# Designed miniproteins, single chains, continued (5), part 33

Each design is a single chain, and the fold is of that chain. pLDDT is the mean over its residues in the fold that is shown.

## One batch from the design tools (miniprotein)

Design m17122
Fold by ESMFold2-Fast:
Structure m17122 (fold): chain A 93 residues (1-93)
Amino acid sequence: MEVSLELSTVTGETGRKQLLAKLTSSEVVDEIEFEAYSLDTGEKHEAVAQGIDFATKSYYSLFRLADPGEQTVQAVAKMPGLPEVVKTYKVTA
């Protein structure tokens, strides 16, 4: 099974940034859990939306970035029976 985790930002109505974590898989997975953490503070970011696109085998979660300014975020994707996929991303919120 091949998996790729991509991190990007989405700008909300108020100009606040949110973290988009997207995992694309070579095979359909029954369940995926996403987590995101600040590497600067250790704080867990709140998931505000999640979704699945079975046509592209893409799984995603959108996280609220609590703090403004430049920060480093780590996203973790957990799939049953597979190693965790981890990616680090620098963002200005």
Scores: mean pLDDT 77

Design m17123
Fold by ESMFold2-Fast:
Structure m17123 (fold): chain A 91 residues (1-91)
Amino acid sequence: SEAAKEGEKYAELGLKYAELGTRYVKQGDTEKAIEYGRLAVEYGMLGLKKASEGTGPEARKALQKAIGAVLAGIGVSLEAAIKAGKLEDAV
């Protein structure tokens, strides 16, 4: 369905933001890492919403990717906040 395809596109974008956030954590740019982690969560959540409107295997795949993007974004934000000594910045 179109909803499943939109959900997958949002999930893929969220995953790309999580990857960028991870790179910024490694570079010590914790502010950018937190920003990209938050974007990964935001687009992952949009992917979840869109994928939930679909049915069948493609919608299920998009849901799994979107969940992965949200979890990756949370992980990046938390790691960056811990590294910066500012756990509150991850919320």
Scores: mean pLDDT 85

Design m17124
Fold by ESMFold2-Fast:
Structure m17124 (fold): chain A 60 residues (1-60)
Amino acid sequence: SHMEKRKERLKRIKENLEDQAKLYEEAIADPSASEERKAQYKVTLEENKKWIEKLEKEIA
């Protein structure tokens, strides 16, 4: 159905955001990374987490 196809697309978007979030978490944990870069990653990670939460609510 149309709703099933929509949920499938949302799940793929969520998976991509979750993969990106893992990369940002790794970058933040890297002791060689600059504090300025880590601060940027933290902001992006928070935005990704908010999008993931919204997508989870739509998928459910």
Scores: mean pLDDT 84

Design m17125
Fold by ESMFold2-Fast:
Structure m17125 (fold): chain A 113 residues (1-113)
Amino acid sequence: IKELVDTVISYLQKIIGILKDLSDYTRVSDPQISQILQQARDYLQQSISYFQQGNLSQAYRYFSQSVGLITDALRMIRQRGLLQDPRVAAQVTELDRLFHQIVMYLSMIQEKQ
């Protein structure tokens, strides 16, 4: 189970990096999106801390809150036509891939509890 948790932490750290890049990119043009992405990063950092402590309940709670914020930010990105920028589109595609991986690993962790 530790190996699965370590893999999840690795993917969460990669997501934090993507969210930082998107937040920095939108900081001036779309400050509302930038702020939501920054808040999502803070919740993911909390989730990582709880995974490292073995507190899966709190880790899942903070992860869930972060996913909600990211979903809201991605909706705004689509509505504002930001996906037309290939840099933004590439980051969103990678973000989606990493979320699918995390959901798979979290399912495996829950089965072992």
Scores: mean pLDDT 83

Design m17126
Fold by ESMFold2-Fast:
Structure m17126 (fold): chain A 90 residues (1-90)
Amino acid sequence: SKKEIEDSLEALKLSLEALEKGLKSEDEEIIKEILKNVAEVVEKYGSEETAEKIKEILEKYEKGEISAKEALEKVKEIVEEEIKRLEKEL
């Protein structure tokens, strides 16, 4: 429904603001908490495909394959694309 899309957009846009604040702070502990919180929001409000993409980025970060900042930047790109997708559904 339109309301479900609007609720998802509101939640994802708040996540985007948190990700942008994380990039400005460059504090790894803050970035870790933001990444965890955004993953939970996307699992609830995003598509299954988008949630899986974020999970893959977090798994790479946990394994030490990418930095906290790189994980934050990649998750931000994924969230921005999900917002664009949902805006087209309105």
Scores: mean pLDDT 85

Design m17127
Fold by ESMFold2-Fast:
Structure m17127 (fold): chain A 76 residues (1-76)
Amino acid sequence: SDFEEGVRLYSEGRFEEAVEAFRRALEADPTLGEAYDRLVTLLVTREEYEEAAEVLEFAKAAFPHASAEPVRKAIA
């Protein structure tokens, strides 16, 4: 799966490709909250805060009926 691919790419140090894989996982299943957490955590760990904010905006667009509370709590 794209999610598992993202985890593998991250472990290989291929962070940009890992970001893309997690984004693809969310495109296939916008309700996959774990992928949002993994992606935001990865970007924050790399100090790519602007990219992390953009991912949250993407999540809001692709997951419009979801509560923002669980996502906010996961990254806090």
Scores: mean pLDDT 72

Design m17128
Fold by ESMFold2-Fast:
Structure m17128 (fold): chain A 118 residues (1-118)
Amino acid sequence: HMEAVFPTKEEIEKDPDAAVERMRETARLLIQEAEKHLDTDPEAARGLLNLAIRALSLAGAVEDYKRGDPEAKELLDRILRGEVTLEEARQWARRMKERGLFPELVDEVERLEAKLAA
């Protein structure tokens, strides 16, 4: 199992592009690991997918922060403090997909969540 670590605020401010790529790769690895646990440990699968959703949410917030969006800075601070709900993170990930950001990863999360909801 790979341990996923979110970038710090300082790392994001220093190199936001590297932070986005790290969160994208983190989400990909979490999704792959979640799929392995779907039938044998659905609780572990849910936990991994929740972390993937949060990683994608953070990546999207960093992308908007790069564009100078003041709401994105507030969202980044909330995500880093763990103050964003899973529902908010999921809605943000869907908006990223609509903007063409990491659509394949968002689709994989939604596909695996649907299997767990059945």
Scores: mean pLDDT 78

Design m17129
Fold by ESMFold2-Fast:
Structure m17129 (fold): chain A 87 residues (1-87)
Amino acid sequence: SLAEKIARAVRAALEAGATGVSVADPNGKIIFDAGASDETIKAAKELAVKEGKPALSVDAPNEEQTRRAMEAAREAAPEFAVKGVVL
């Protein structure tokens, strides 16, 4: 189910070092948020609309943690578009 895919992707991103995660549907509606910055929320919405599929955006404090969190999310839910924001 979509909910199970969201749960897997969000868990993978957080375990890999994301400090916040937001997931948007293709209509630009936020369907999950866990401590995400306004920039990450906006990024998820814009990416989902642009790609026409669910999108996940992550916050992380540096480029290495952002890269790891994005890779983890992509592996857990390859059907999602994924973006990262360095805070």
Scores: mean pLDDT 88

Design m17130
Fold by ESMFold2-Fast:
Structure m17130 (fold): chain A 99 residues (1-99)
Amino acid sequence: DVEKIVEKLKEMIENGVPGEEIREYLKTLSDEELLEIAKLALEEVKRLGSEGEREEAERLYEKVKENLKSDDERDKEIAIASVIQLVTMAVALERIREK
């Protein structure tokens, strides 16, 4: 359940869990799950963000897509880092729009 994974990632980021621990968690996920998480985060940034934030989010999403096509473990780590950046942007924007 990708939505449940996104909620867990948002909670980890909101609670200040170290990036290394978040990376280890994301390494347990499939490429399909990582791509779907990135897509959901992109949709939130598109809903909440400025034009510049939307452009950066689209760039990060494309970076996830490109790096997940590679069998190189280093490219997968780049994809994971980009997923973390996308989710962090979504969390930050959701906090700004908090009532």
Scores: mean pLDDT 82

Design m17131
Fold by ESMFold2-Fast:
Structure m17131 (fold): chain A 81 residues (1-81)
Amino acid sequence: MPKVTLTIIDEATGKKLTLVIDVNAPDEEIYKKVKEAVSQLLPEEDVETYSRVLTKEVLELRKEAEKAGKDKHLTVRIHKP
């Protein structure tokens, strides 16, 4: 079954988190996993904004993975002051 891999890199600290998501996972489960990962890297006020943006990107990549029948990978780099 195709998978979507999301790697989030905090460039200020060099910390990385990697999520592996099955393409048939429900949208709410994807959002929850993304929000949990973002919460480990970002202050609380930024969590909701980044969680929404990254979930949208993962959902788009999921459609591509399903159509191609192949795994897809997204890497996101975050700069924090």
Scores: mean pLDDT 78

Design m17132
Fold by ESMFold2-Fast:
Structure m17132 (fold): chain A 95 residues (1-95)
Amino acid sequence: SRIDELLARFSTLASPRTVDLLRQGVDALRQGNYQEASSLFIEAARLIAEEHPDNQELIDAFADLLQAVVDESQHTIVQNAAKDALLYLSDYALS
């Protein structure tokens, strides 16, 4: 899927800790744990914005991954959380 492709790209740019966090989010999404996936995506967005505000390549890779979650997800809770995380990044790092 597009999510897998973008997660692989993100994994080359981020620390193992942030990669593990997003991998947990994607795994939760695949298991149908939509609340957990949503919480993990929002937490990852906050950490990236706070720790890497000047790393445009990492921020763009994460934004692309969140957009793929919105596009591929059938669950409103996950779609809304990914959109909220994307807006958070846009306000602090993508604009």
Scores: mean pLDDT 75

Design m17133
Fold by ESMFold2-Fast:
Structure m17133 (fold): chain A 67 residues (1-67)
Amino acid sequence: LLELIKQTVEIAEEIAKEMGLSEEETQEVRDVAVQAAVDAYVDQGLSPEQSLEIAKEAAIKKAEELK
């Protein structure tokens, strides 16, 4: 779980940076991505790989909403 959260944070930060988001907007993208990863892995029992993919999609969607 800790490794999944770390990878999720790194991907979310990279997406936000590429989209030119502010620090506050980057925090929102990170929060959404981490929540999606935790929900997929803990609540739905999905693999770390699948959970990371879901988190990445959530991060992209949130970043698109904020730009």
Scores: mean pLDDT 80

Design m17134
Fold by ESMFold2-Fast:
Structure m17134 (fold): chain A 74 residues (1-74)
Amino acid sequence: SMSANQKRILEISKELNIPISLLDDVGVLLSTLLPDASEEELIELTEKVGRKLKEEGAGREDIHRIIEEVLKEL
């Protein structure tokens, strides 16, 4: 069964019309870059990255750039 956080990522995927696999990859990368971040903080950042990817019409090739831009705003 899916966790509450997995359900939230699925809902974001549906809302933004971007693949859940892409958001999952973003979450994994964020957890690697921010090992001390809470699960809630990682989900919020994953949503922010996903929304920015959608806004810019960016794809998987842009994930690292968008993550860096989002993290610079912290």
Scores: mean pLDDT 80

Design m17135
Fold by ESMFold2-Fast:
Formats: sequence, structure tokens, C-alpha cells
Structure m17135 (fold): chain A 61 residues (1-61)
Amino acid sequence: ANLQVLLRLAELLRKHNLTPVQLEDDSIPFSEEDKKKIIAILSKPNLSDEELKEFEEILAK
């Protein structure tokens, strides 16, 4: 992912009071499917605006 995409992702995490550590822990309030989607999005070398939007929708649950 490029720097701009990573900055947007970091801002989104701050807005929802999440840390990267919480995304890797079973203590996060997401289903296993949603956690897997988040990890898959974050592990991509190139993140699109569409993928960031999907991530935001998952966090809004």
C-alpha cells in the first residue's frame, strides 16, 4: 500500500478507537469472517479506495 492509503487507514482506526493490535486479537468485537476480511485488506500491497470503504463499513457495525 502507498503512504496515502496507509494514512487514511490509520485515521480510520483512530476514529473508531482501534489499534492494529486489537485487529489481531480475538478480543475485537467482530465476527471471524469480518476479522479475516480486515486482515486480507491490510495484507494487500495495494489498497484501493473501494477496499478502504469496505473496511470502514465493517468497522461501522
Scores: mean pLDDT 58

Design m17136
Fold by ESMFold2-Fast:
Structure m17136 (fold): chain A 70 residues (1-70)
Amino acid sequence: MFGEEVRELVERAKKDGFSGQVITYLVMIAGLRGPEAAKDLLEKIRDLSNSEALEVLQKELDEAIKEHLA
């Protein structure tokens, strides 16, 4: 389930020029918060550099992990 949505997310991020690390964080966030949240996040970071996107995604992933453990 969600395999097609995750595949589309990965392909879109690759086309936007994002690194494998950015793609990995997006996939992890999709697993914790769902693919819709990850798509919304990709839209927000689209105009950012890889380094700026990584900083945003690391904060979002840390929050998602805390939510999952709480």
Scores: mean pLDDT 80

Design m17137
Fold by ESMFold2-Fast:
Structure m17137 (fold): chain A 111 residues (1-111)
Amino acid sequence: MPVLPLETEAVGAVRRAIEEDTEEAREAAVEALRRAIEEYRWILENSRSDEEARLLHSERHRIPLEHALDIAQVEEAIRLLEAVLRALETSPSGEALAEALRALEAELLAE
């Protein structure tokens, strides 16, 4: 998947929270994840078809249409972001959080 602005910000914030282990970094990561989830939920609420979902994703996130997500891909993005948010909020082992973050990076952030 291409590098997406909201996911890049959320991933960066989560990695900082893991590295710094401060309440401030954790709160920033939670906010970034919730913002990304809210934006994708807005796309789902305003999309009636895969074509509309891709157009809204392309326009709002300023990405090429060929890299824009359809309804199923937006639902998967929400699922992955929510998994990272749950792992971060429940304070699990660093391994569980790292696994959730890698799953998100594999689907949404291509290198």
Scores: mean pLDDT 74

Design m17138
Fold by ESMFold2-Fast:
Structure m17138 (fold): chain A 98 residues (1-98)
Amino acid sequence: SREELLQQRKEEVIAELEKLGQGKTIRANELIKQAIDALKKNNFSEARELVRKIIDLDIPESQIENMLYMLRQETGDDELVKTLEKMIREELEKRRKG
């Protein structure tokens, strides 16, 4: 039935959520790459939305810092990565004050 197909998809989503601890790092890396790409295009509004999505994943700051460090090593885009790091820290500060 339609309900059986819906239940099957629900089980797939639950299995993905159970792997969320692993998937969060992958998702954060995707969002970081998208944010750098947005910054390269001077799309600061999109970059800010992507920063909010990164913080919403609730990944430890140490992991985010390590991911940014790795990106700097891979790309050499030091200035763009520093800009993104500042935006991330500003968003974290706003959330801690609220």
Scores: mean pLDDT 78

Design m17139
Fold by ESMFold2-Fast:
Structure m17139 (fold): chain A 73 residues (1-73)
Amino acid sequence: SMEDAVIQARLTVLLAAAYFHLSLAKKTGDQGYLEQAKKLLKEARELIKKYPDLVSQNMISKLDELEKEVKAL
């Protein structure tokens, strides 16, 4: 449905934004970028929790990987 497509697009945008901020945190050491990445990943996790049947395994794997990278910093 159109609603399903919007949820998938929202998750894709959240993951891309989290990746961007995490990349900046790694390059600069700036905690502000790390905190923003954490907030975006939290929103992505809540979307997956609310709509588990609408998310691909690739999206879940990408979120898991980004969460591991954040925890390692």
Scores: mean pLDDT 87

Design m17140
Fold by ESMFold2-Fast:
Structure m17140 (fold): chain A 100 residues (1-100)
Amino acid sequence: SLDQLLAKITQAAQQMSSLDVDQMRQLLDQVLDMISSITDPADAKEAVEHLAEELVKMAEEENRDSEEFKKLITETAERAFKIVEEKGAERPKVRPLPEF
């Protein structure tokens, strides 16, 4: 269910506030794997739009002075956008990630 995946993305984002960068990378890799398994390109796009919004919120609330964190957020967003594009959907129209 798309709704269940969107809920998992929200839960993952909330959980990431207490994780180190390596743990965040592992959790985000799991989220990207779930999105990659979506067969409907429209559902994949919606899941990526939701993930990107959560990543933007994390970046805006970010008090981490870490290049690894900035790189992880940017790389995760680009990997997610690529998944949607490879499924044949239009690149999600989301807020630009903050320039770190």
Scores: mean pLDDT 76

Design m17141
Fold by ESMFold2-Fast:
Structure m17141 (fold): chain A 88 residues (1-88)
Amino acid sequence: SLEEEDQEYLDRLLDQLWSRADELIEIAREAGADDLAAELEKMREQQNRDAGEWLGLLARIRDAARTDPEAQRRFDRLLGEIDDAVRA
């Protein structure tokens, strides 16, 4: 069903975000968003795999990265690679 396809997509997306969380943490720090980096580290330590919370942090890191050209480039590259992996 559509709901099953959406859930599989979210599960794959979350797996990719989890596997690449260290890169997201570095991007957040490069953008000066140390608070977001700390929150992401905490979610990993707690083994928190809530998709809504991860997507919320991802959106906030994206917005922070827009303030720094190198952080933005790294974020865009990371998301492109994640999207390719999820859709493969």
Scores: mean pLDDT 83

Design m17142
Fold by ESMFold2-Fast:
Structure m17142 (fold): chain A 85 residues (1-85)
Amino acid sequence: MLDELIEEIRELLKSVVPPEYQKEVDQLVNGIKTLIEKGYFDAAKVTVELFVRRLKERGVLTDEQAEELLSKINEILDKAKEIKE
């Protein structure tokens, strides 16, 4: 169940970012998985926010795409927290 939620985050990110960012997404998701397994959900959220903000600053994502992506990922992270509690 938890691994399924982490995979949803990966698929969601890969669906929105250009092909050249796919490897960075895999690295991000591996880092988030480690944080979630340790129960550091707030750190996981901040890590995603920093990644999405960088893509927005580089013109890879629009403001609307960044906002929608963060909203969806935060919902998945909230579900992961409920499973761990």
Scores: mean pLDDT 82

Design m17143
Fold by ESMFold2-Fast:
Structure m17143 (fold): chain A 100 residues (1-100)
Amino acid sequence: MSFEEILKKEILKLLEEVVRSDGDPATVAKAEAELKKLIEKAIEEGIPLEKILSILSDVNNEIVKKLEEEGKEKSKRAVEQLMKRAAIYAQELYEKKLKE
C-alpha cells in the first residue's frame, strides 16, 4: 500500500470517529492533533503540498456529501471546520520549511 493510500485511510478513520461522537469537541480536538501528526509525516516522506491538499479535499468532499445526505448537520460542520484547519496547517508547515 502506498503512503498516500495509508494517509487517506488514516484520515477517513479519524473522521469516522468524529462522526460517531456527533462532533464532540474533545473527540474533534484529539482527531485534529492526530491529523496534524499525519500531515507532518506526509511532509517528511516528501509528499508535495498540492497532493496533501488534494487528499484532504477528496476525503472532506466524500464524508461531507454523505453527512449532508444523512442530515447530520452538526457532524458535517465539525468535519468541514477540522479539514479546513488541517489544510491551513499543511500550508503553514510548507511555508516554514521553504524559509529555513
Scores: mean pLDDT 84

Design m17144
Fold by ESMFold2-Fast:
Structure m17144 (fold): chain A 99 residues (1-99)
Amino acid sequence: MDKIEAAIKALEPEAEANKDLTDEKKKKEVVAELLLKAYKEAFGDEEFNKKVEELFKKRLEGKISSEEFAEELEKIIKENKKVKEQIDAQLAEWEARQA
């Protein structure tokens, strides 16, 4: 849960920046929620989990900024095709439910 809170906190400035775009804000919130859910349920190897946990720990300790956290998180996800495919699949399912 603390890791999820750190991730939500890291995305907070981006959500706030879209105050005038309600639909865009909601879309970003859904994407963030799907991303965090995929992280929790990720069936990646131990190395992937260790990298993500280390990144969350650094963010919680204030050693990295929210921008640096987001950049490193994207890099880790991009390097793990299985997690990316799972996130893409969940996003596609959400979009289908909105259609």
Scores: mean pLDDT 58

Design m17145
Fold by ESMFold2-Fast:
Structure m17145 (fold): chain A 81 residues (1-81)
Amino acid sequence: SLEEDAKLTKEALEEVKSKTKNPEIAEELDKAIAAIDKLLASIGKDPEATKAAVGEIQSSLRKAFELGAEEEILEAAEKKL
């Protein structure tokens, strides 16, 4: 389910954050994790809040990818999803 996938994605991002030595990547991962919590709180209850949370996740992950974390994030997510 989307809720289960979001929880597993959060776990993957927390793992990548714990291993990163780049504080800018850690900051963007923190923003993505917080946005996943907003998604989980709003899913099935508030479509506008859900859409906003998805946008925040996408924006933060894009910045983390640009900072060089794309491969690590995708590998961690694939192992859990």
Scores: mean pLDDT 86

Design m17146
Fold by ESMFold2-Fast:
Structure m17146 (fold): chain A 78 residues (1-78)
Amino acid sequence: SKKEELKERAKEIIKRAERLKEEYPDDKLIQENAEDAIRSAKLSIEYLEKGDEMMAELLLFFAESSVYVAEEIARRLE
């Protein structure tokens, strides 16, 4: 179902962000963006459990944006 797909996407964002936090513990911007991604992804799951799919998708968009920023910063550090 779409709910299960969105939930799996949120879980994958959390995994990606946790990996970045582990690999770049001293980079403040990576840490902050990864933490923002985890927070938004967890909120997305909460809204999915409440049946608010529209809010969940919006929060997932913010989570994806934050993890993408963290990954791009990490990529520029080589």
Scores: mean pLDDT 89

Design m17147
Fold by ESMFold2-Fast:
Structure m17147 (fold): chain A 81 residues (1-81)
Amino acid sequence: PELEEALRHYDEALKFIEKGKYYESNKDYKKASEYYRQAAIHFERAAEEFQRAGRPSLADYFRSLAQEYKKKAEEYEKKYK
């Protein structure tokens, strides 16, 4: 269950990144920020599930991805506001 949930959250994060890139390319930084924040949340959830599955290195990797997309969202949010 934990591995299946981790992969589900990873897939959701990738879909949100694709949406974020779409809005970023259209210079809609508000929507890009919103989608990158959703991607970061799903990467955090994936990391939690990988930690529960006994995969700490993989969990650390996904926490790093979450932090990257959180920062990207914050940068674009500042451009909008």
Scores: mean pLDDT 86

Design m17148
Fold by ESMFold2-Fast:
Structure m17148 (fold): chain A 62 residues (1-62)
Amino acid sequence: SNQTVESLVNYYVEKLQENNLEPTEERIQEQRELFQELLNRGASEEQLKEYIDKDIEALKER
C-alpha cells in the first residue's frame, strides 16, 4: 500500500516535471493522502494513473 502510494506520487511528479510544472512539498503531501484514500476505497493503481494523465493534460490546455 505505502509502496503503491509512493509509486503514484513519483508518477505524478514525473508527469508534472515533463510539462514544466514544479510540485510543492504541500501539493506532493496532499496527493499522497488523496492516493492513499482512493486506494483504500478500492481504486486501482491503473485508474489513478489515468486520473493523473487526464488532470495534467487538462492543466496543459489552459
Scores: mean pLDDT 81

Design m17149
Fold by ESMFold2-Fast:
Structure m17149 (fold): chain A 71 residues (1-71)
Amino acid sequence: DEEKQKQADELIQKAIDIMEKAGLSREMGQGVIQETLTLGSATNAISGYSEYSDALRQANELAREAKKILE
């Protein structure tokens, strides 16, 4: 479903933008997205980057919503 894919892509992009604004590199942001889409949670990334915890939690929540749309 192209509509669902578009909605998921928009949520993923929003998650990346939140992490970039908080000061995480794009590389670290992509890692958080990949972990969330694969495992349903970015627990390892969140524990490794505790200084960015609020941004990481918001991004993880958006990526989880994207994963649910793609289900």
Scores: mean pLDDT 73

Design m17150
Fold by ESMFold2-Fast:
Structure m17150 (fold): chain A 75 residues (1-75)
Amino acid sequence: SVTNMMSGTSSSNGSMSGTVSPVGSNFTMGMNMYGSNPNYGPYVVTVHNTMVTTGNSFSSTMGNHFTMVSVFNST
């Protein structure tokens, strides 16, 4: 069996604002997506975002980190 690993980093800056409480808080969310491809096998995509709260408002900076793991099976 042959294992090939590819990793890439993609980041894009987006912003949104609102009013929330409490003040001065950081929030990070993440998710994993699992799939498979007939040619390359299973893969996982991990996405995480960070949100910052300041005063009576919040701002969000979105960044994506992609990790692709491909496993090649010989017949």
Scores: mean pLDDT 36

Design m17151
Fold by ESMFold2-Fast:
Structure m17151 (fold): chain A 67 residues (1-67)
Amino acid sequence: SLQQQLADTQAAYRAKLAEVGREHLEAVGEMEKDPEKGTQRLLEASARARAVTAEMNKAVADYQAQL
């Protein structure tokens, strides 16, 4: 069903956000050893979080339009 597909899609995006959150924590840890590299990784993780959130919002909107 479309509802099941939406639920599966949302679960997949939550998993992606959890992975980005882990990258963020690793970047913060890296800042203690290499502040420049850690800061770059932090910015990259933040950009990925925004991209994943935008994709999730679009997917939800696309499913709602089919209902």
Scores: mean pLDDT 81

Design m17152
Fold by ESMFold2-Fast:
Structure m17152 (fold): chain A 96 residues (1-96)
Amino acid sequence: EEEEKFERLKEIVRKAAEKLGLTDLSDEQIEAIARFVLGLIEGKLALAQEGYDRLQELGVSVETVAKILEEVLKELDLTGYPLFRLQLFIKTKDIK
């Protein structure tokens, strides 16, 4: 169940990147973005931090992550806290 949720989120992230013309992202970069997004959605700060740190190690800019998250939000029907966390990151480009 959790693995299926994560795999679906990776696919959403990949499609979002493709819509932005970011076709050169590696599977590791897509997984790191998906982990970061999942952490933000679920309010799991440790998971979000792990994803964020991995993205920095893989050389993905915070600006690129924010653009991908804007496209991800169009596919996800999020409300309340999960929506607030993603919108806050997109505006501030900083993790809580």
Scores: mean pLDDT 79

Design m17153
Fold by ESMFold2-Fast:
Structure m17153 (fold): chain A 72 residues (1-72)
Amino acid sequence: DEVEEKVARLGKMLAAGASQAQIARELGLSRGTVSAAARALLDPANIERFGTSLRVTPAGWAAARAIIERAL
């Protein structure tokens, strides 16, 4: 699934500290799409505590997926 692959890669690149410009270039997405999806993943409301670490909630991943799906 191309949408799932792009969402997963966007999440990995953000975690690795990649810029939104790098992500847009690598994934073939507009900078606006990357900015919106990154905002969904980095929104404090979409981050939860998991043990001693933080993780993105299912709602955060679903929001990022919907943004990328509409752009494809």
Scores: mean pLDDT 79

Design m17154
Fold by ESMFold2-Fast:
Structure m17154 (fold): chain A 67 residues (1-67)
Amino acid sequence: GKEARAQRLAELLVKWGLSPETAQKVAEVFLTLPEDATPEQLRSKLLEAGLPIDVAVAAATALRILG
């Protein structure tokens, strides 16, 4: 389900060099979005949550890869 996708997103971001704390924050924000949320919607939501642009772009790219 969505929780499994959030975990995969966090795991991929940690592989890309993000801290586990930052990756978990991204996963928490992702879980607030609808199931059909686009990478662009994730990016926008992360920026609204105060995360830096490089993190938001990495998260959007990771979500695209995961499908």
Scores: mean pLDDT 87

Design m17155
Fold by ESMFold2-Fast:
Structure m17155 (fold): chain A 108 residues (1-108)
Amino acid sequence: AKEEKLKEFEKYLEKILEFVKELAEELLKEGLITEEQKKLYLEYVEKLLKKALEENKKKFNESAFEAAKKLAEEVEDEEKKKKMFEEAKKAIEENKEDIKESLEKVLK
């Protein structure tokens, strides 16, 4: 039923947000981001996930549901989660200047 799928979608989005919070804490602990950058990233992600949920309440998108489900399942896998953390750390180290510029644009 549509209502059951919307509840599952919301749970998948909650798991994705929890993963992003854990990733942001790890990046902060490693000194790769500041506390202010962490706050901005979390606000941005929360806004995107809220928008995705509201859009799916108006018109259910099966592709968005399947994508969220797959990502939620991947972030519950400890080995995949660890690999995603390592890839995110590497991406931030390689793109440190670009990330700073992107965050400055969000403050505009």
Scores: mean pLDDT 75

